# Designed miniproteins, single chains, continued (5), part 44

Each design is a single chain, and the fold is of that chain. pLDDT is the mean over its residues in the fold that is shown.

## One batch from the design tools (miniprotein)

Design m17613
Fold by ESMFold2-Fast:
Structure m17613 (fold): chain A 73 residues (1-73)
Amino acid sequence: MAQAEARVVKEGETSADLLRAALAASPAARAVVALTDEAGTLLGVAVDGEILLARPIAAGARVTVHVTPLAPD
């Protein structure tokens, strides 16, 4: 099941940091995480703890973190 959460980027946070934090906070042992801006532009992707894409982001930017669990629980 997928979940989406809106967040504001804090000073010193990178897209990689947000992806890792979302993976660590996920109740599923395995997940896909996608990071998008308000326009739906893809800023980052991580799959099962591996970061595949991490674009630069700015403090104060509004982003949506999309978490899709891979385990069928």
Scores: mean pLDDT 76

Design m17614
Fold by ESMFold2-Fast:
Structure m17614 (fold): chain A 79 residues (1-79)
Amino acid sequence: MEEEARRLYDEAKELFEKAKELHKQGMPKDEVIELYEKALKLFVEAQELARAAGNRDLVAETQKLIEEVKKFLEEVKKE
């Protein structure tokens, strides 16, 4: 469970960084939204596994990134 939580967290983080870069490059809004939503889903799954494993630090880290992804989604949707 702990290894799975970290793997999902790392995948979500990479996807979130990719989505931010593509947004800066002027990629289509719908594609950027899809990537942010996918990253959000992976962070939520990672946080659930982190809670099950008792990894409080990872729960806190995933919560911060979940809030960041939500803010970027709001910004893209304003376009």
Scores: mean pLDDT 83

Design m17615
Fold by ESMFold2-Fast:
Structure m17615 (fold): chain A 58 residues (1-58)
Amino acid sequence: SLLDIARALARRGLADPNATREEALAIARELGATEEELEIAAKGEDALEAARNLLLNY
């Protein structure tokens, strides 16, 4: 489910606090985020927080 995907992304974020914006967006893409959602996430928030918020608000 989408909640399981969000939890998986959050777990990866907690395991890699130094992940770059590119790495966070790549994880979100792997987990099924659309190109539009990835563009929103890339706009200037913390990369891991943006990716988590993207999936949690989906």
Scores: mean pLDDT 54

Design m17616
Fold by ESMFold2-Fast:
Structure m17616 (fold): chain A 77 residues (1-77)
Amino acid sequence: MLAVVVGSKVTVNDIKEYNLSKAEKIYLLEGTPEDVIEKIKELAPKAEIIEIKGKTMLEVAKEVSAEGYDILPIFGK
């Protein structure tokens, strides 16, 4: 099962490079831009969107991986 973790510096162009149609859960780190969130909802309309505050990418990835998900971290610059 696929979970995606999205960093705060991600752009819409970064998101467009990934096939998110198989994602079951998408974790949004604090500060993820609003246009990126809207694009994710378009590309993964069936995924559960989870907004995370006060955690780093690594902390979220470790917690979600421990639940048995394959993790796709998406970073921006």
Scores: mean pLDDT 80

Design m17617
Fold by ESMFold2-Fast:
Structure m17617 (fold): chain A 63 residues (1-63)
Amino acid sequence: SEAEELLEKGKEAYEAGDYETAAKYFEQALRKDPNNKSAQLGLAFALNKLGRTEEARRYLELA
């Protein structure tokens, strides 16, 4: 699915250390599938790497 493709791109960006790009792809995946736990966790981890810890905490609570 489109959400799965976006999730894969987010994971690839995260593995490459591109946390800003990873966060964008995970956000796009969540717009397609708001209850996707993998995308919620991925976004939280990317936001933590970016120092956006309060935003990350919200997504961890949802996952």
Scores: mean pLDDT 85

Design m17618
Fold by ESMFold2-Fast:
Structure m17618 (fold): chain A 92 residues (1-92)
Amino acid sequence: MVEELRRQLERANEEALEHAEKAREAAEKGDAEAARKHAEEAARAAEEAGRLAVELLEAEGASEEEIEAVRRATEQQVEAIRRLGEELVEKA
C-alpha cells in the first residue's frame, strides 16, 4: 500500500509539473485555449497529489495536525496554479 501510494504521488506531481510547463509554452505561443486546458490539468494533478500525500501520511501514522497542514498547503497550491493559469490566458 505505502509503496503504491508513493508511486502514485510521484506520478501526480510529475503530471502537475508537465502540464504547468505546457500551459506556459502554450501561452507564449498565444494559444489561450491550450494554456487554460493545461493549467486546469496541472491543478487537477496537484489536487490528486495532495490527496495521495494525505493518504500516505495517514498510512504512516502522521499527526492530524500534519495531515491538516498538507490539506491546506494543497488547497493553496491548487488555487495558485489556477490563478497563474488565468494570468497566462490573459497574456496570451
Scores: mean pLDDT 83

Design m17619
Fold by ESMFold2-Fast:
Structure m17619 (fold): chain A 93 residues (1-93)
Amino acid sequence: PVERLRAEVDRLEAEVRELAEKLGHTDIYDSAVEAAKRLEAQAKTPLEAIHRRADVYASAANALAISGPPELGKKAREVADRARQVAEEARRL
């Protein structure tokens, strides 16, 4: 349901923020939040808004994965993979 997927995207946003803070790249998080807001405003349905937000956070997490130490990079890739899964599920519904 829409509310579950929205909660998952909200969790992904929080995880991207935490990773960005740990890696000293809060600019990546801030840019992602602004991009997500813009794409949400263009969405025609709640599921499209969720899908677009999830794609933005997947991209942000991937950018963070190549920044800083490998240990945090693995966590960031896991966040990116989960974000892609949420985007795909939202697109299918």
Scores: mean pLDDT 85

Design m17620
Fold by ESMFold2-Fast:
Parts: C-alpha cells; sequence; structure tokens
Structure m17620 (fold): chain A 73 residues (1-73)
C-alpha cells in the first residue's frame, strides 16, 4: 500500500477532481485528446488513492470518470 499523509491524500483527491473537471471542459470544447489526458491523470490519481487505503474516495472518482466517458460517447 502507498504510505501517504492525510494532506497528501487530500491534495491527490483535489487533483483528481480538478482533472475530471478539465476533462469535461475539454470534451465540451471538442478537444478529445486533452479530455483523454485529463481522464488518464484522474484515473491514475484514483488508483493511487485506492492503494493508499482511500477505497471509498477512489470508488467515487472512478464512478465520475465512468459517467464522463459515457457522456463523451
Amino acid sequence: SLDLSEEEKEEMRRAAEENLEKAREAARAGDMRLAAQHLSAAGILAAALAMAGEEETARELRERLRELLEEME
């Protein structure tokens, strides 16, 4: 498991949420490459949070990512 401080976990959570919002904005603008980059970053951050024991937060982030991917189809 990743050994992260509570401050580091909160920073990663905020970074993941920021990347999801940027992905949505990029998708709305038709920039699918930029949207994919931000979705990938959010997915990596969610995986890291899960490895750090933040399973519920990771689950919520992954669900938001899944919903955004469905909106892009």
Scores: mean pLDDT 86

Design m17621
Fold by ESMFold2-Fast:
Structure m17621 (fold): chain A 74 residues (1-74)
Amino acid sequence: LTEEQRREVEASMLVISGAVHVTAAEKAKDPEERREHYEKAAEDYREAAELLEGEEREIAEKAAEEARKKAEEA
């Protein structure tokens, strides 16, 4: 893989990980468990945003901010 392809794969994996954590948080019955999953989702989306450019970066940044806010509400 080229360096660019490696970054794209890594960003994709982080976005998928973030989505998995959001889903886990939404299904969590325990507020503390819900909070932890949203915090992990925010971290994954933030890391993905650092690897992305343009509109894709903005989408990832917004996803991270949304997850962070949900973690604080949990």
Scores: mean pLDDT 85

Design m17622
Fold by ESMFold2-Fast:
Structure m17622 (fold): chain A 63 residues (1-63)
Amino acid sequence: MKRIGLVAAPNKEAAEEGARKLLEEAGADEAIALVGVDVETARKLAQELRELAGAAVGGAYVR
């Protein structure tokens, strides 16, 4: 299973920085950044993506 990191941020710049840290410092294989979404919603989405396994491959970022 791949390690997927999730970032919830108020703007694109904060989301981009958080995603970078997840990939480089936390050792995540993929990172998903959500802009303007609350942390609770982001947490539920991360859980569903982990359950789908291979469907979460590809790395989603806000750039």
Scores: mean pLDDT 61

Design m17623
Fold by ESMFold2-Fast:
Structure m17623 (fold): chain A 58 residues (1-58)
Amino acid sequence: DKLEKVKAAVVRAATLLGNGASPEEAQKVLEDGLKEAGYESATLEFDENGLVTKVTIK
């Protein structure tokens, strides 16, 4: 299921951020997971607390 792969990618990215990884590392994990799910691209926007405020998928 594409949606389950998207959820797994988001959870992995959020876990990396919570463990002190850079936003760039978290974005790469999300992009790789979304590409595996069949999406062409993803863009992440973060707030000052490192929380994802917006996800754009094509």
Scores: mean pLDDT 71

Design m17624
Fold by ESMFold2-Fast:
Structure m17624 (fold): chain A 68 residues (1-68)
Amino acid sequence: SLEELLAEAHAIALELAKEFAALVLKQPGATSTIEETDTVVTVTSVVDGKTYVLTLDSLLFLQLLLSQ
């Protein structure tokens, strides 16, 4: 079902966000926070006083999967 595909796309987005956060945290003094909603995973990272935001949209992931 589309609901199951969306849930799987969200799970993939969350795993990707966790890997990205782990890479950022290898930098000295860096911080990384993951926020999750039903359709979006956001990683907010601070490196050398600069803030970087990565947003992973489960609808975009679903669109990519349906394009295969």
Scores: mean pLDDT 81

Design m17625
Fold by ESMFold2-Fast:
Structure m17625 (fold): chain A 85 residues (1-85)
Amino acid sequence: MYSDYVRAGDAAYKAKDYETAVEHYEKALSLNPEDYITLEKLGEALYKLGKYEEAKEYYLKAAEIAEKLKQYEKAEELKKKAEEA
């Protein structure tokens, strides 16, 4: 189930197993590609792995979706994370 993958990714991230966190978040996004929260989490895990360019791409994708949902403050936060990556 989608939420099981997000939960598993969160658990891996908390354990600092960022590679496993990426795998679980990618599985979650295969079921729900428009979840900007999980896109941000994937970006954070990629950033921890030193994959800065990939992290930036996911933050920007998350920002675009947040803007479509009129979550303007969150979209701006995500754009700043992309600039810092």
Scores: mean pLDDT 85

Design m17626
Fold by ESMFold2-Fast:
Structure m17626 (fold): chain A 63 residues (1-63)
Amino acid sequence: MAEKLKKKIDELEAQMLRAAEAGDWEEVERLAAEIVKVMEELSKVDPEAKERLERFKKAQAGP
């Protein structure tokens, strides 16, 4: 189950990179939100993923 969610995150990150290279910032924002949702689902079944989600949210909040 967790491995399936991790693979989905990898695919979404690849899509987000392509959208950024294409200059489609609306798609980048949508994909980033979708990644967060998938990470939240993963954090429910994997305590290590919860720590990863916290770090990701911290990075997005800036500084």
Scores: mean pLDDT 75

Design m17627
Fold by ESMFold2-Fast:
Structure m17627 (fold): chain A 57 residues (1-57)
Amino acid sequence: SVVEITIENAEFFAKKANDEESLKLVEQAKEALRAGDETKAILLASEAFARAMKKLF
């Protein structure tokens, strides 16, 4: 799904950036998805991605 791909991309860049806050946001996104809250999962994963990208560039 789009949500799962968004989380996977966020996790990849969070790990690459070695950013603890981005990794926490990824874990929260996974929890939201497991709870069925796809909107919250996308928002949290997007935040993690943006934060990781800012650290890498």
Scores: mean pLDDT 86

Design m17628
Fold by ESMFold2-Fast:
Structure m17628 (fold): chain A 61 residues (1-61)
Amino acid sequence: AVAEAEAAIDAMVAALRARDAQAASAHLGKFNEALSKLDPEQAAALRERRDAALLAVGEEL
């Protein structure tokens, strides 16, 4: 569950770097599905990690 959400963040970042918006959107969907299976504390921490990763890749692009 946590590992699935982390893998989805990494895959989403890779898709954005490849400029594949459709793949990035699909990985965001998988991330949200993984979060629905976690408790609120784990979900909040993973959302912060997602936001930080997206900010970082946005500054590189």
Scores: mean pLDDT 80

Design m17629
Fold by ESMFold2-Fast:
Order: C-alpha cells, then structure tokens, then sequence
Structure m17629 (fold): chain A 67 residues (1-67)
C-alpha cells in the first residue's frame, strides 16, 4: 500500500542518516516493490542523490523500471 511504501522510504532515509547503507538499500527496495509509482519513492531517490549516493539511487530507479 502507499502508506507501507511511505514507511519503508522513511526507514530507508533514517538508515542513510545513521550511515547504514545496507539497511537503506533494503528499505528503499521494499518501498519500490510496495508502490513503484509512489511520490515517496521519488523523494527517497532524490534524497539518496542529495547525499552523493548515486549507485543506490540508480539501483532503486532500475528496480522501479523493472516492475
């Protein structure tokens, strides 16, 4: 659901703030699988890019395009 995708995206951003790249990737991929067209997914991709984490942002976008 949208709410579940938003929660997963927020957990991913929290993990990034704590330096947990593996946790962030896991949560972001969960958000994409729950709702690839969600505004929250677009926001988390922008957040990862703003932090200089291009590989993570690219991975999320590729997964969303695959679904």
Amino acid sequence: SMAEAERAAEEGKRALDEGDLRGAARHFLEAVRLDPDSEAVAEMVAYARSRGLEPLADMVEREAARL
Scores: mean pLDDT 80

Design m17630
Fold by ESMFold2-Fast:
Structure m17630 (fold): chain A 69 residues (1-69)
Amino acid sequence: SAADELLAEARRAAAEGRYAEAWRLFKRAVTMHPDDPRVRAAAERYAAIARANPDASEAELAKLFFESL
């Protein structure tokens, strides 16, 4: 799906250390495909990581999130 392609591109950008681009692509997937099950699963994963790391910056949360996928 288009959502799967956006999530795959985000993971690839993160693997290359481009976390700002990876985060932008993930936000696009959430905005364009909010009801896609894989997008929902990824958003739930992010929420869990954010709860486990309450003092982490947005940049650190993005790195932890993409490393977990």
Scores: mean pLDDT 83

Design m17631
Fold by ESMFold2-Fast:
Structure m17631 (fold): chain A 67 residues (1-67)
Amino acid sequence: MEEEKRKLFIENLQKKYGDPEVAKKFEELYKKGYSYTAALYHIEAERFKDVDPEAAEEARKLAEKLS
């Protein structure tokens, strides 16, 4: 169940961005002990930086708090 959600999430990220490094980064953070949510916020912070720097900063703070 969790495996299916993780796999689907990673697959959707790769499909949406066309970049396997997104999946790689997520797995790296998850393996480092980051929760799913913290890892996701770290990735989103990087993606948001060019679109919404304030949202990116908030995501980073949340990721750090949830680590």
Scores: mean pLDDT 70

Design m17632
Fold by ESMFold2-Fast:
Structure m17632 (fold): chain A 65 residues (1-65)
Amino acid sequence: SERRKRAEEIAKMSPEEFAELAGRLTPEQRDELALDYRAYVQGLSDEEYDALREKIEKKRAELEK
């Protein structure tokens, strides 16, 4: 998947390159990046990743009153 490939590319980055990238992202983009990396490390399938992301998004929406 594209997300998994992105996470793999990030995992190959130096700490300095990763910090620079993270510093340029919005909070929303950082959250997505963290989720992509976590999915890569845990070896999640595309379906498992999508289910996890949807679950997190629904929980965030429930907390916004």
Scores: mean pLDDT 67

Design m17633
Fold by ESMFold2-Fast:
Structure m17633 (fold): chain A 90 residues (1-90)
Amino acid sequence: MVDEALAAFKAGDYEKAKELAEKVIKTSNDPVEKAAAYRILAEAYKKLGDTEKANKYSEMAQKYIDEAQDELLAGRTPAGAGGGAAGPLS
């Protein structure tokens, strides 16, 4: 989960943070969680010295951050019991 990936990153376990962030990206449908996971991946790769992958994942993180920001600007509110937040409409 994104919280576990972030905790691993803060603990300095960049390899574990990378693995957990990749799992979040594969399993999450929330652009906020995906943005956080890609950001953790980018920072983890940067700390590991892989600037090429860090740049790639940083760009992916920015894409999802922009999507999450659009959601927040459009009023991301829980739509009653069990309702999903208003996501970007295609």
Scores: mean pLDDT 73

Design m17634
Fold by ESMFold2-Fast:
Parts: sequence; structure tokens; C-alpha cells
Structure m17634 (fold): chain A 71 residues (1-71)
Amino acid sequence: MDELQRQIEEAERKAPSPEEAARARAEVRGLHYQPVNKKVNDLIDKEGVKTLDEFAKISQQAAAEYQAQLA
């Protein structure tokens, strides 16, 4: 949380305009949450499933691991 906020502020400071600052913020957030999405995709590939129920289970597992890393 604190590190993400700090990176967002740094990206905003380097942006030459408010619109480019908004774009930089979105990019930093996308990169920050990208590892969660990658972990979900890796688990889906390993389990070989595409059903809604299995996707929900994998997403919950990845989110729990991500929150444990931030705690």
C-alpha cells in the first residue's frame, strides 16, 4: 500500500500534464496487481480448468496470498 502510493506519486511528479499523470497512475496500479493476475493464470493452466466455480476458487486463493504478502 505505502510503496504503491509512493510509486504513484513519483510517476505523477514525472508526468508533464495532469492527463499524463492519470495515465501514469493507471499504469503503476496495473503493474502492481499484475502478479496476482499472473498467479491466477498459472493456477488455471496447472489445473486445466476454465469453469466459473474453479476460477472463483483460484482467484480467492491468489487474493489471500497477495493480502498475506501485504500484511
Scores: mean pLDDT 63

Design m17635
Fold by ESMFold2-Fast:
Structure m17635 (fold): chain A 85 residues (1-85)
Amino acid sequence: MKKAEELGEIASEIAKRAYELSKAGNFKDAVIGQEIATLIFHAVRSEVAGDQEALQKHIEEIKRLIEESKDKKVKELGKKALEIL
């Protein structure tokens, strides 16, 4: 319960940062941030469902997107989510 709530808060913060990046005209990092936020939500659902294969795929994709992102805040929040997952 608390783990899912904390991950939900991080995903919300990443989505807020993605919106700020979009407003600044940084659409590439905005899209990456939004995808990370969505994948965190899917990872939580996969873990609750006991779907280890789906969970691992979502974690791998989050890691890839964090590496691709150039936004420091998106990277920091994404890494924090991975530490909890």
Scores: mean pLDDT 87

Design m17637
Fold by ESMFold2-Fast:
Structure m17637 (fold): chain A 70 residues (1-70)
Amino acid sequence: AEPLLEEAERLLSKARELLKNGQIDEAKTYIERAERLLIQALMEGGDPERIARLATELKNLYKELEEKEK
């Protein structure tokens, strides 16, 4: 599950950058990909603390995305 978590971290980092730059549609794609990888990591028994941290970041990014789509 570590490769999935590393990729999810990279995708979330890129999504944060894209949102700061106003690239909303691109950021949404990265957020959705990260969510898919986090779900897969959870199913594979990945590190629960790392998954929880990344899930919190994902939730915050979705909230920011919704605010910028208005």
Scores: mean pLDDT 82

Design m17638
Fold by ESMFold2-Fast:
Structure m17638 (fold): chain A 63 residues (1-63)
Amino acid sequence: SKEELIKEAEELILQAQEAERQGDYKTASDLYDRAAKLLEEAGYHENAKQLRELSEQLREKAE
């Protein structure tokens, strides 16, 4: 359901934020990208775009 997609995305965002705090930019990038896909499926296209942009920035930091 749409509600389940949003809940799963929120859980992934929390995990991504923790990974980012620890300097694990690759894991944070991967988790934000996964959350973005779920939000896009739920119809939140703008939120998904913002998370993908964040994911890409963190991926560049991970090198």
Scores: mean pLDDT 88

Design m17639
Fold by ESMFold2-Fast:
Structure m17639 (fold): chain A 62 residues (1-62)
Amino acid sequence: SPEKGKELFEKYLKDYWTLEGGKGPAIAGWDPAAVEEALRRSPLFKDLTDEEIRALAEYLSQ
């Protein structure tokens, strides 16, 4: 759900985006499946379920 994706973003990525000058990654409008694949390759998200990775990917691709 959008709410779950936002929660995961705030938990894992909010501080990173702040440290990078608040610009975040340029992935708005990306295919959610491509974002999901990128998240699956990151060690930061290895403990997330498939459903959580999908929710985060959908949130980030908005």
Scores: mean pLDDT 65

Design m17640
Fold by ESMFold2-Fast:
Structure m17640 (fold): chain A 66 residues (1-66)
Amino acid sequence: KIAEIEEVYREALARGLSEEEALGLALRKAQELGVSPEELAEKSPIEELRRAGRVVLVRRAQAREA
């Protein structure tokens, strides 16, 4: 599951998409596969994907507080 998310990210970058677009596609694939942002932040070997997972968790916590 994590490897499929990483493949989506790498393929998006290879096609010339921006970092933001590539991360968005990878996060969408994570949702489709049932991988939580927490799992992505902890288990992905790609630092950019780990950072994106952490950002989603922080924003989710802020939304819960609001």
Scores: mean pLDDT 72

Design m17641
Fold by ESMFold2-Fast:
Structure m17641 (fold): chain A 69 residues (1-69)
Amino acid sequence: MSEEEFRRLAAEALAIAGSTPVEQADEKVAERLGISRETARALLDAFPGLLAGQPVESLPSGEELRKLM
């Protein structure tokens, strides 16, 4: 997966989380994007850094995020 595709996926994850109760956000993101709950949580936690244009390797939970790339 390219960095551009990854950033688009992160934006979609945030949109799903924003329309879902907080307690179910990681589960719904994982289900709809076809990724693990751990990866979905890592993606949501990294979203502020992704919006700021930070490199993926500098983001929290970079190991989980590498599973998407």
Scores: mean pLDDT 69

Design m17642
Fold by ESMFold2-Fast:
Structure m17642 (fold): chain A 98 residues (1-98)
Amino acid sequence: MSPKEIEAQTLIAMVKIGLAVELQIAKKNNASEETLELLKEALEYLSLAEETGSPEYVEKALEKAEKGLRLLVEEGLSTEKFLENVKKNLEEVRKLLE
């Protein structure tokens, strides 16, 4: 595995852990079904990205995560800082896999 692939896999794993925590917080605080489904879809796409190394799954995960986390921020259950951090990390993963 190349150093770039190891870095990409590490960032994917870190984002997955962060989003899984956010999903548990969302479930505990009765977030909307739309928010929960977006976060679940983001996690599913990150798992596919981790398994395949495909940048397309990273792009899909970013789209779902950004939308889901935005709703969660609006619900007061997450932060702009966390949303921006997830976005930056997934954009970096995409660059590493290109």
Scores: mean pLDDT 87

Design m17643
Fold by ESMFold2-Fast:
Structure m17643 (fold): chain A 98 residues (1-98)
Amino acid sequence: MTEAEKEIEKAVEEMKKYIQRLSDALDEVGKAGSAEATRLLAQALSEIRKRYEEAVKKMRDALKENPEKAVEIARQTVEEMKRLGDEAIARAKELVAQ
């Protein structure tokens, strides 16, 4: 594997871990009985899964002609998924506490 391929592989694993964290948070708020928090996290998880699938396709397409662009897409996607996930989890916790 090239260095760019290794960086993309690491980013993909981080994306998968983020999807898992949101799935775990959704299970926790579901057990807490908050319908609004459950809906919020389910929507966030759906959006993040969609972004993951789109990013994997874009990275694959870019990697053949511009490996640096593929790495940039990977990094930007990880940051965006982290931001969306962290915001959704924080808001869901506020809804459960209310």
Scores: mean pLDDT 83

Design m17644
Fold by ESMFold2-Fast:
Structure m17644 (fold): chain A 120 residues (1-120)
Amino acid sequence: MEKEEQEFKQFLFGEVVTIYARIKLNQLSDEDLEILKLLEPYKEEIIELAKEKLPKVYEKLIELLKSEEDAEKFILLLVGRFLKYKNLDLKNIEDIKKAIEELSKFEETMLEALDLLETR
């Protein structure tokens, strides 16, 4: 369990760094664009849940990206990539809600990754 949690934290750290870099450089992949398209019907619910469950991450993304649109893209890509990692359905709102709830337990890990991006 502890080893699996450490491996997940490393995965999450890598995803945060990768998504941030792709958004900042405007270099989204075809997979990233497909994730955004699939999650578009749930965008409002995802962003409201992220503001509730990941408030510090959401605020930090706005500060670093200086764009509410880019902060929202980051959240959608993070949720979509996590759903794919868990082999869950990006078209299932209950799976999406469960993904955000699980991610909320690792908000500190995501903040640490974003803080390193600010200082480097």
Scores: mean pLDDT 84

Design m17645
Fold by ESMFold2-Fast:
Structure m17645 (fold): chain A 61 residues (1-61)
Amino acid sequence: SSELERLRQQLAQAAGEVARALRELRAAEASGDEEAIKEARERLRQAQKRVQDLVDQLESL
Protein backbone atom coordinates (compact mmCIF):
# COMPACT_ATOMS: atom_id res chain seq x y z
CA SER A 1 0.00 0.00 0.00
CA SER A 2 1.07 3.62 -0.55
CA GLU A 3 0.74 4.24 3.22
CA LEU A 4 3.11 1.36 4.01
CA GLU A 5 5.57 2.59 1.35
CA ARG A 6 5.49 6.13 2.78
CA LEU A 7 6.03 4.94 6.36
CA ARG A 8 8.96 2.74 5.29
CA GLN A 9 10.57 5.70 3.48
CA GLN A 10 10.06 7.91 6.54
CA LEU A 11 11.53 5.19 8.77
CA ALA A 12 14.60 4.93 6.51
CA GLN A 13 15.08 8.71 6.72
CA ALA A 14 14.60 8.69 10.51
CA ALA A 15 17.14 5.84 10.84
CA GLY A 16 19.57 8.00 8.85
CA GLU A 17 18.97 10.86 11.29
CA VAL A 18 19.78 8.54 14.22
CA ALA A 19 23.04 7.50 12.51
CA ARG A 20 23.99 11.15 11.91
CA ALA A 21 23.07 12.15 15.48
CA LEU A 22 25.19 9.29 16.86
CA ARG A 23 28.19 10.41 14.75
CA GLU A 24 27.71 14.00 15.98
CA LEU A 25 27.52 12.80 19.60
CA ARG A 26 30.77 10.83 19.20
CA ALA A 27 32.46 13.92 17.73
CA ALA A 28 31.14 16.10 20.56
CA GLU A 29 32.32 13.61 23.22
CA ALA A 30 35.77 13.53 21.59
CA SER A 31 35.90 17.36 21.70
CA GLY A 32 35.13 17.52 25.44
CA ASP A 33 32.70 20.40 24.81
CA GLU A 34 29.98 19.94 27.46
CA GLU A 35 27.44 22.14 25.65
CA ALA A 36 27.99 20.36 22.32
CA ILE A 37 27.55 16.99 24.07
CA LYS A 38 24.24 18.11 25.61
CA GLU A 39 22.96 19.35 22.24
CA ALA A 40 24.07 16.16 20.46
CA ARG A 41 22.38 13.97 23.11
CA GLU A 42 19.13 15.92 22.68
CA ARG A 43 19.27 15.51 18.88
CA LEU A 44 19.83 11.76 19.29
CA ARG A 45 16.90 11.49 21.74
CA GLN A 46 14.59 13.28 19.28
CA ALA A 47 15.72 11.10 16.37
CA GLN A 48 15.20 7.90 18.42
CA LYS A 49 11.68 9.03 19.41
CA ARG A 50 10.83 9.64 15.74
CA VAL A 51 11.96 6.10 14.85
CA GLN A 52 9.87 4.64 17.70
CA ASP A 53 6.76 6.60 16.63
CA LEU A 54 7.15 5.40 13.03
CA VAL A 55 7.69 1.78 14.13
CA ASP A 56 4.54 1.99 16.26
CA GLN A 57 2.58 3.38 13.28
CA LEU A 58 3.93 0.65 10.98
CA GLU A 59 3.03 -2.10 13.48
CA SER A 60 -0.54 -0.72 13.76
CA LEU A 61 -1.12 -1.33 10.03
Scores: mean pLDDT 87

Design m17646
Fold by ESMFold2-Fast:
Structure m17646 (fold): chain A 99 residues (1-99)
Amino acid sequence: MIATVEVEVPAEEAVAAARRAGAEAARLAVEKGGNIARAVVRTPAATSLQLALEAAKAAAEGAVEAAEELGYKPVTTVAVARRRADTVEATAVVEFEKV
């Protein structure tokens, strides 16, 4: 089961918001008895892919930190930045296992 958190933020807030979204996704995944956290951060179209990738990385780090705090170990981490028509999306997916 995958727990997803999605947020829309201006570019200057993307990294901080992504870290929080990743942490919340991991907590929701654990709460629901799942093991996959997904965070999606949408930024304005003018946002650079480099900044979006930094946000995706921050989301993955937030999810890993939250999972480890809850007694799980991360197994897989994926961070992706994608340009859409009117937005630039940062996506992180973290899979973890109970230790």
Scores: mean pLDDT 88

Design m17647
Fold by ESMFold2-Fast:
Structure m17647 (fold): chain A 55 residues (1-55)
Amino acid sequence: APVFPVTDQRDVARALAEAVKLGLIPVETAKEVASRFADPEARELALKGIEEATK
């Protein structure tokens, strides 16, 4: 896609939650990656997605 603003980080946040759901990465590692997002909305989305993926 030719547009990679803050929306790109939200897409990465969703992919991160899927990776946790599939067991590709541990929850702690996913939270570390999420904390590196510059967009606070993307960080919140990633953390919520990770919690949902672990239920």
Scores: mean pLDDT 73

Design m17648
Fold by ESMFold2-Fast:
Formats: C-alpha cells, structure tokens, sequence
Structure m17648 (fold): chain A 61 residues (1-61)
C-alpha cells in the first residue's frame, strides 16, 4: 500500500478539525503545513504533520 502523502494527512486533519467545529485549529494547521513545505523535505513535513495531528486529537479530549 502506498504511504500517505503529506497532503493526504493534511486533508484528513482538516476534515477532522472542521467536523468538530475547530476551524481555528484547521486554519493554523494549514498555515504550519505551508511553512514546513517551504523549508523541509516531504518526509520531514509528513512526520511533523502526524505529530501535530496527534497533539490536536489529544487536546480535544
């Protein structure tokens, strides 16, 4: 199976956050993605996105 791309992880996270009414977190997540995409490799961006998404899920509980 193909590994999820950084954009696929971003889309999943944005859908999760917006479905839970967390529009501010969704906007910040997208902004962080764009900054990382400019300065980091795809693998590093993917790792940072996974970490941030897990932190946001934990914060929700």
Amino acid sequence: MPEPSSTEILEEAINYLTSNGRFDDAAEFAKEFLEWKRTKSEEEVTEELKKKYEELKKKAE
Scores: mean pLDDT 76

Design m17649
Fold by ESMFold2-Fast:
Structure m17649 (fold): chain A 62 residues (1-62)
Amino acid sequence: MEQLRQQGNELAGQGEELYKQGKYKEAADLYQQAAKLFEQAGDLKSAQIAQRAAEEARKKAE
């Protein structure tokens, strides 16, 4: 579904900006939300990338 994929891309982009600002907890949350949207859209590659980004952000937050 195109709309879900676009929403996933938007949230992933917002997560990347928060990550660059050092807001790792917020970035991880947005990346995880993006991953779920990509999974619902059937974009498993983007979902995997977003999930890895969320995991990296969580590690930096702790």
Scores: mean pLDDT 84

Design m17650
Fold by ESMFold2-Fast:
Structure m17650 (fold): chain A 85 residues (1-85)
Amino acid sequence: AKSTAETATSKESLGEGLSDYALSKGVTGDQAQEGLLIGGEMVKEELGIEAASGAEAVLEAVSSSPAQAKAAGKAVVKGLEKSLS
């Protein structure tokens, strides 16, 4: 129960941080999608998650622990920054 609540809170914090970042950078939907794809691959590389896709790596990290969810959020933000460069 507590672990599930902490995981849900981490997902909410991840979404809020991504929303704030997108707002601050004026990110378009296309740029956000590209950034999420890049960020997903960075989650695989930086967290060492062996998954078939970046999206699966993000889901694995977010579902694993609050600390992994936070690390995944940071990797996605790096992906968004890379898509904006």
Scores: mean pLDDT 63

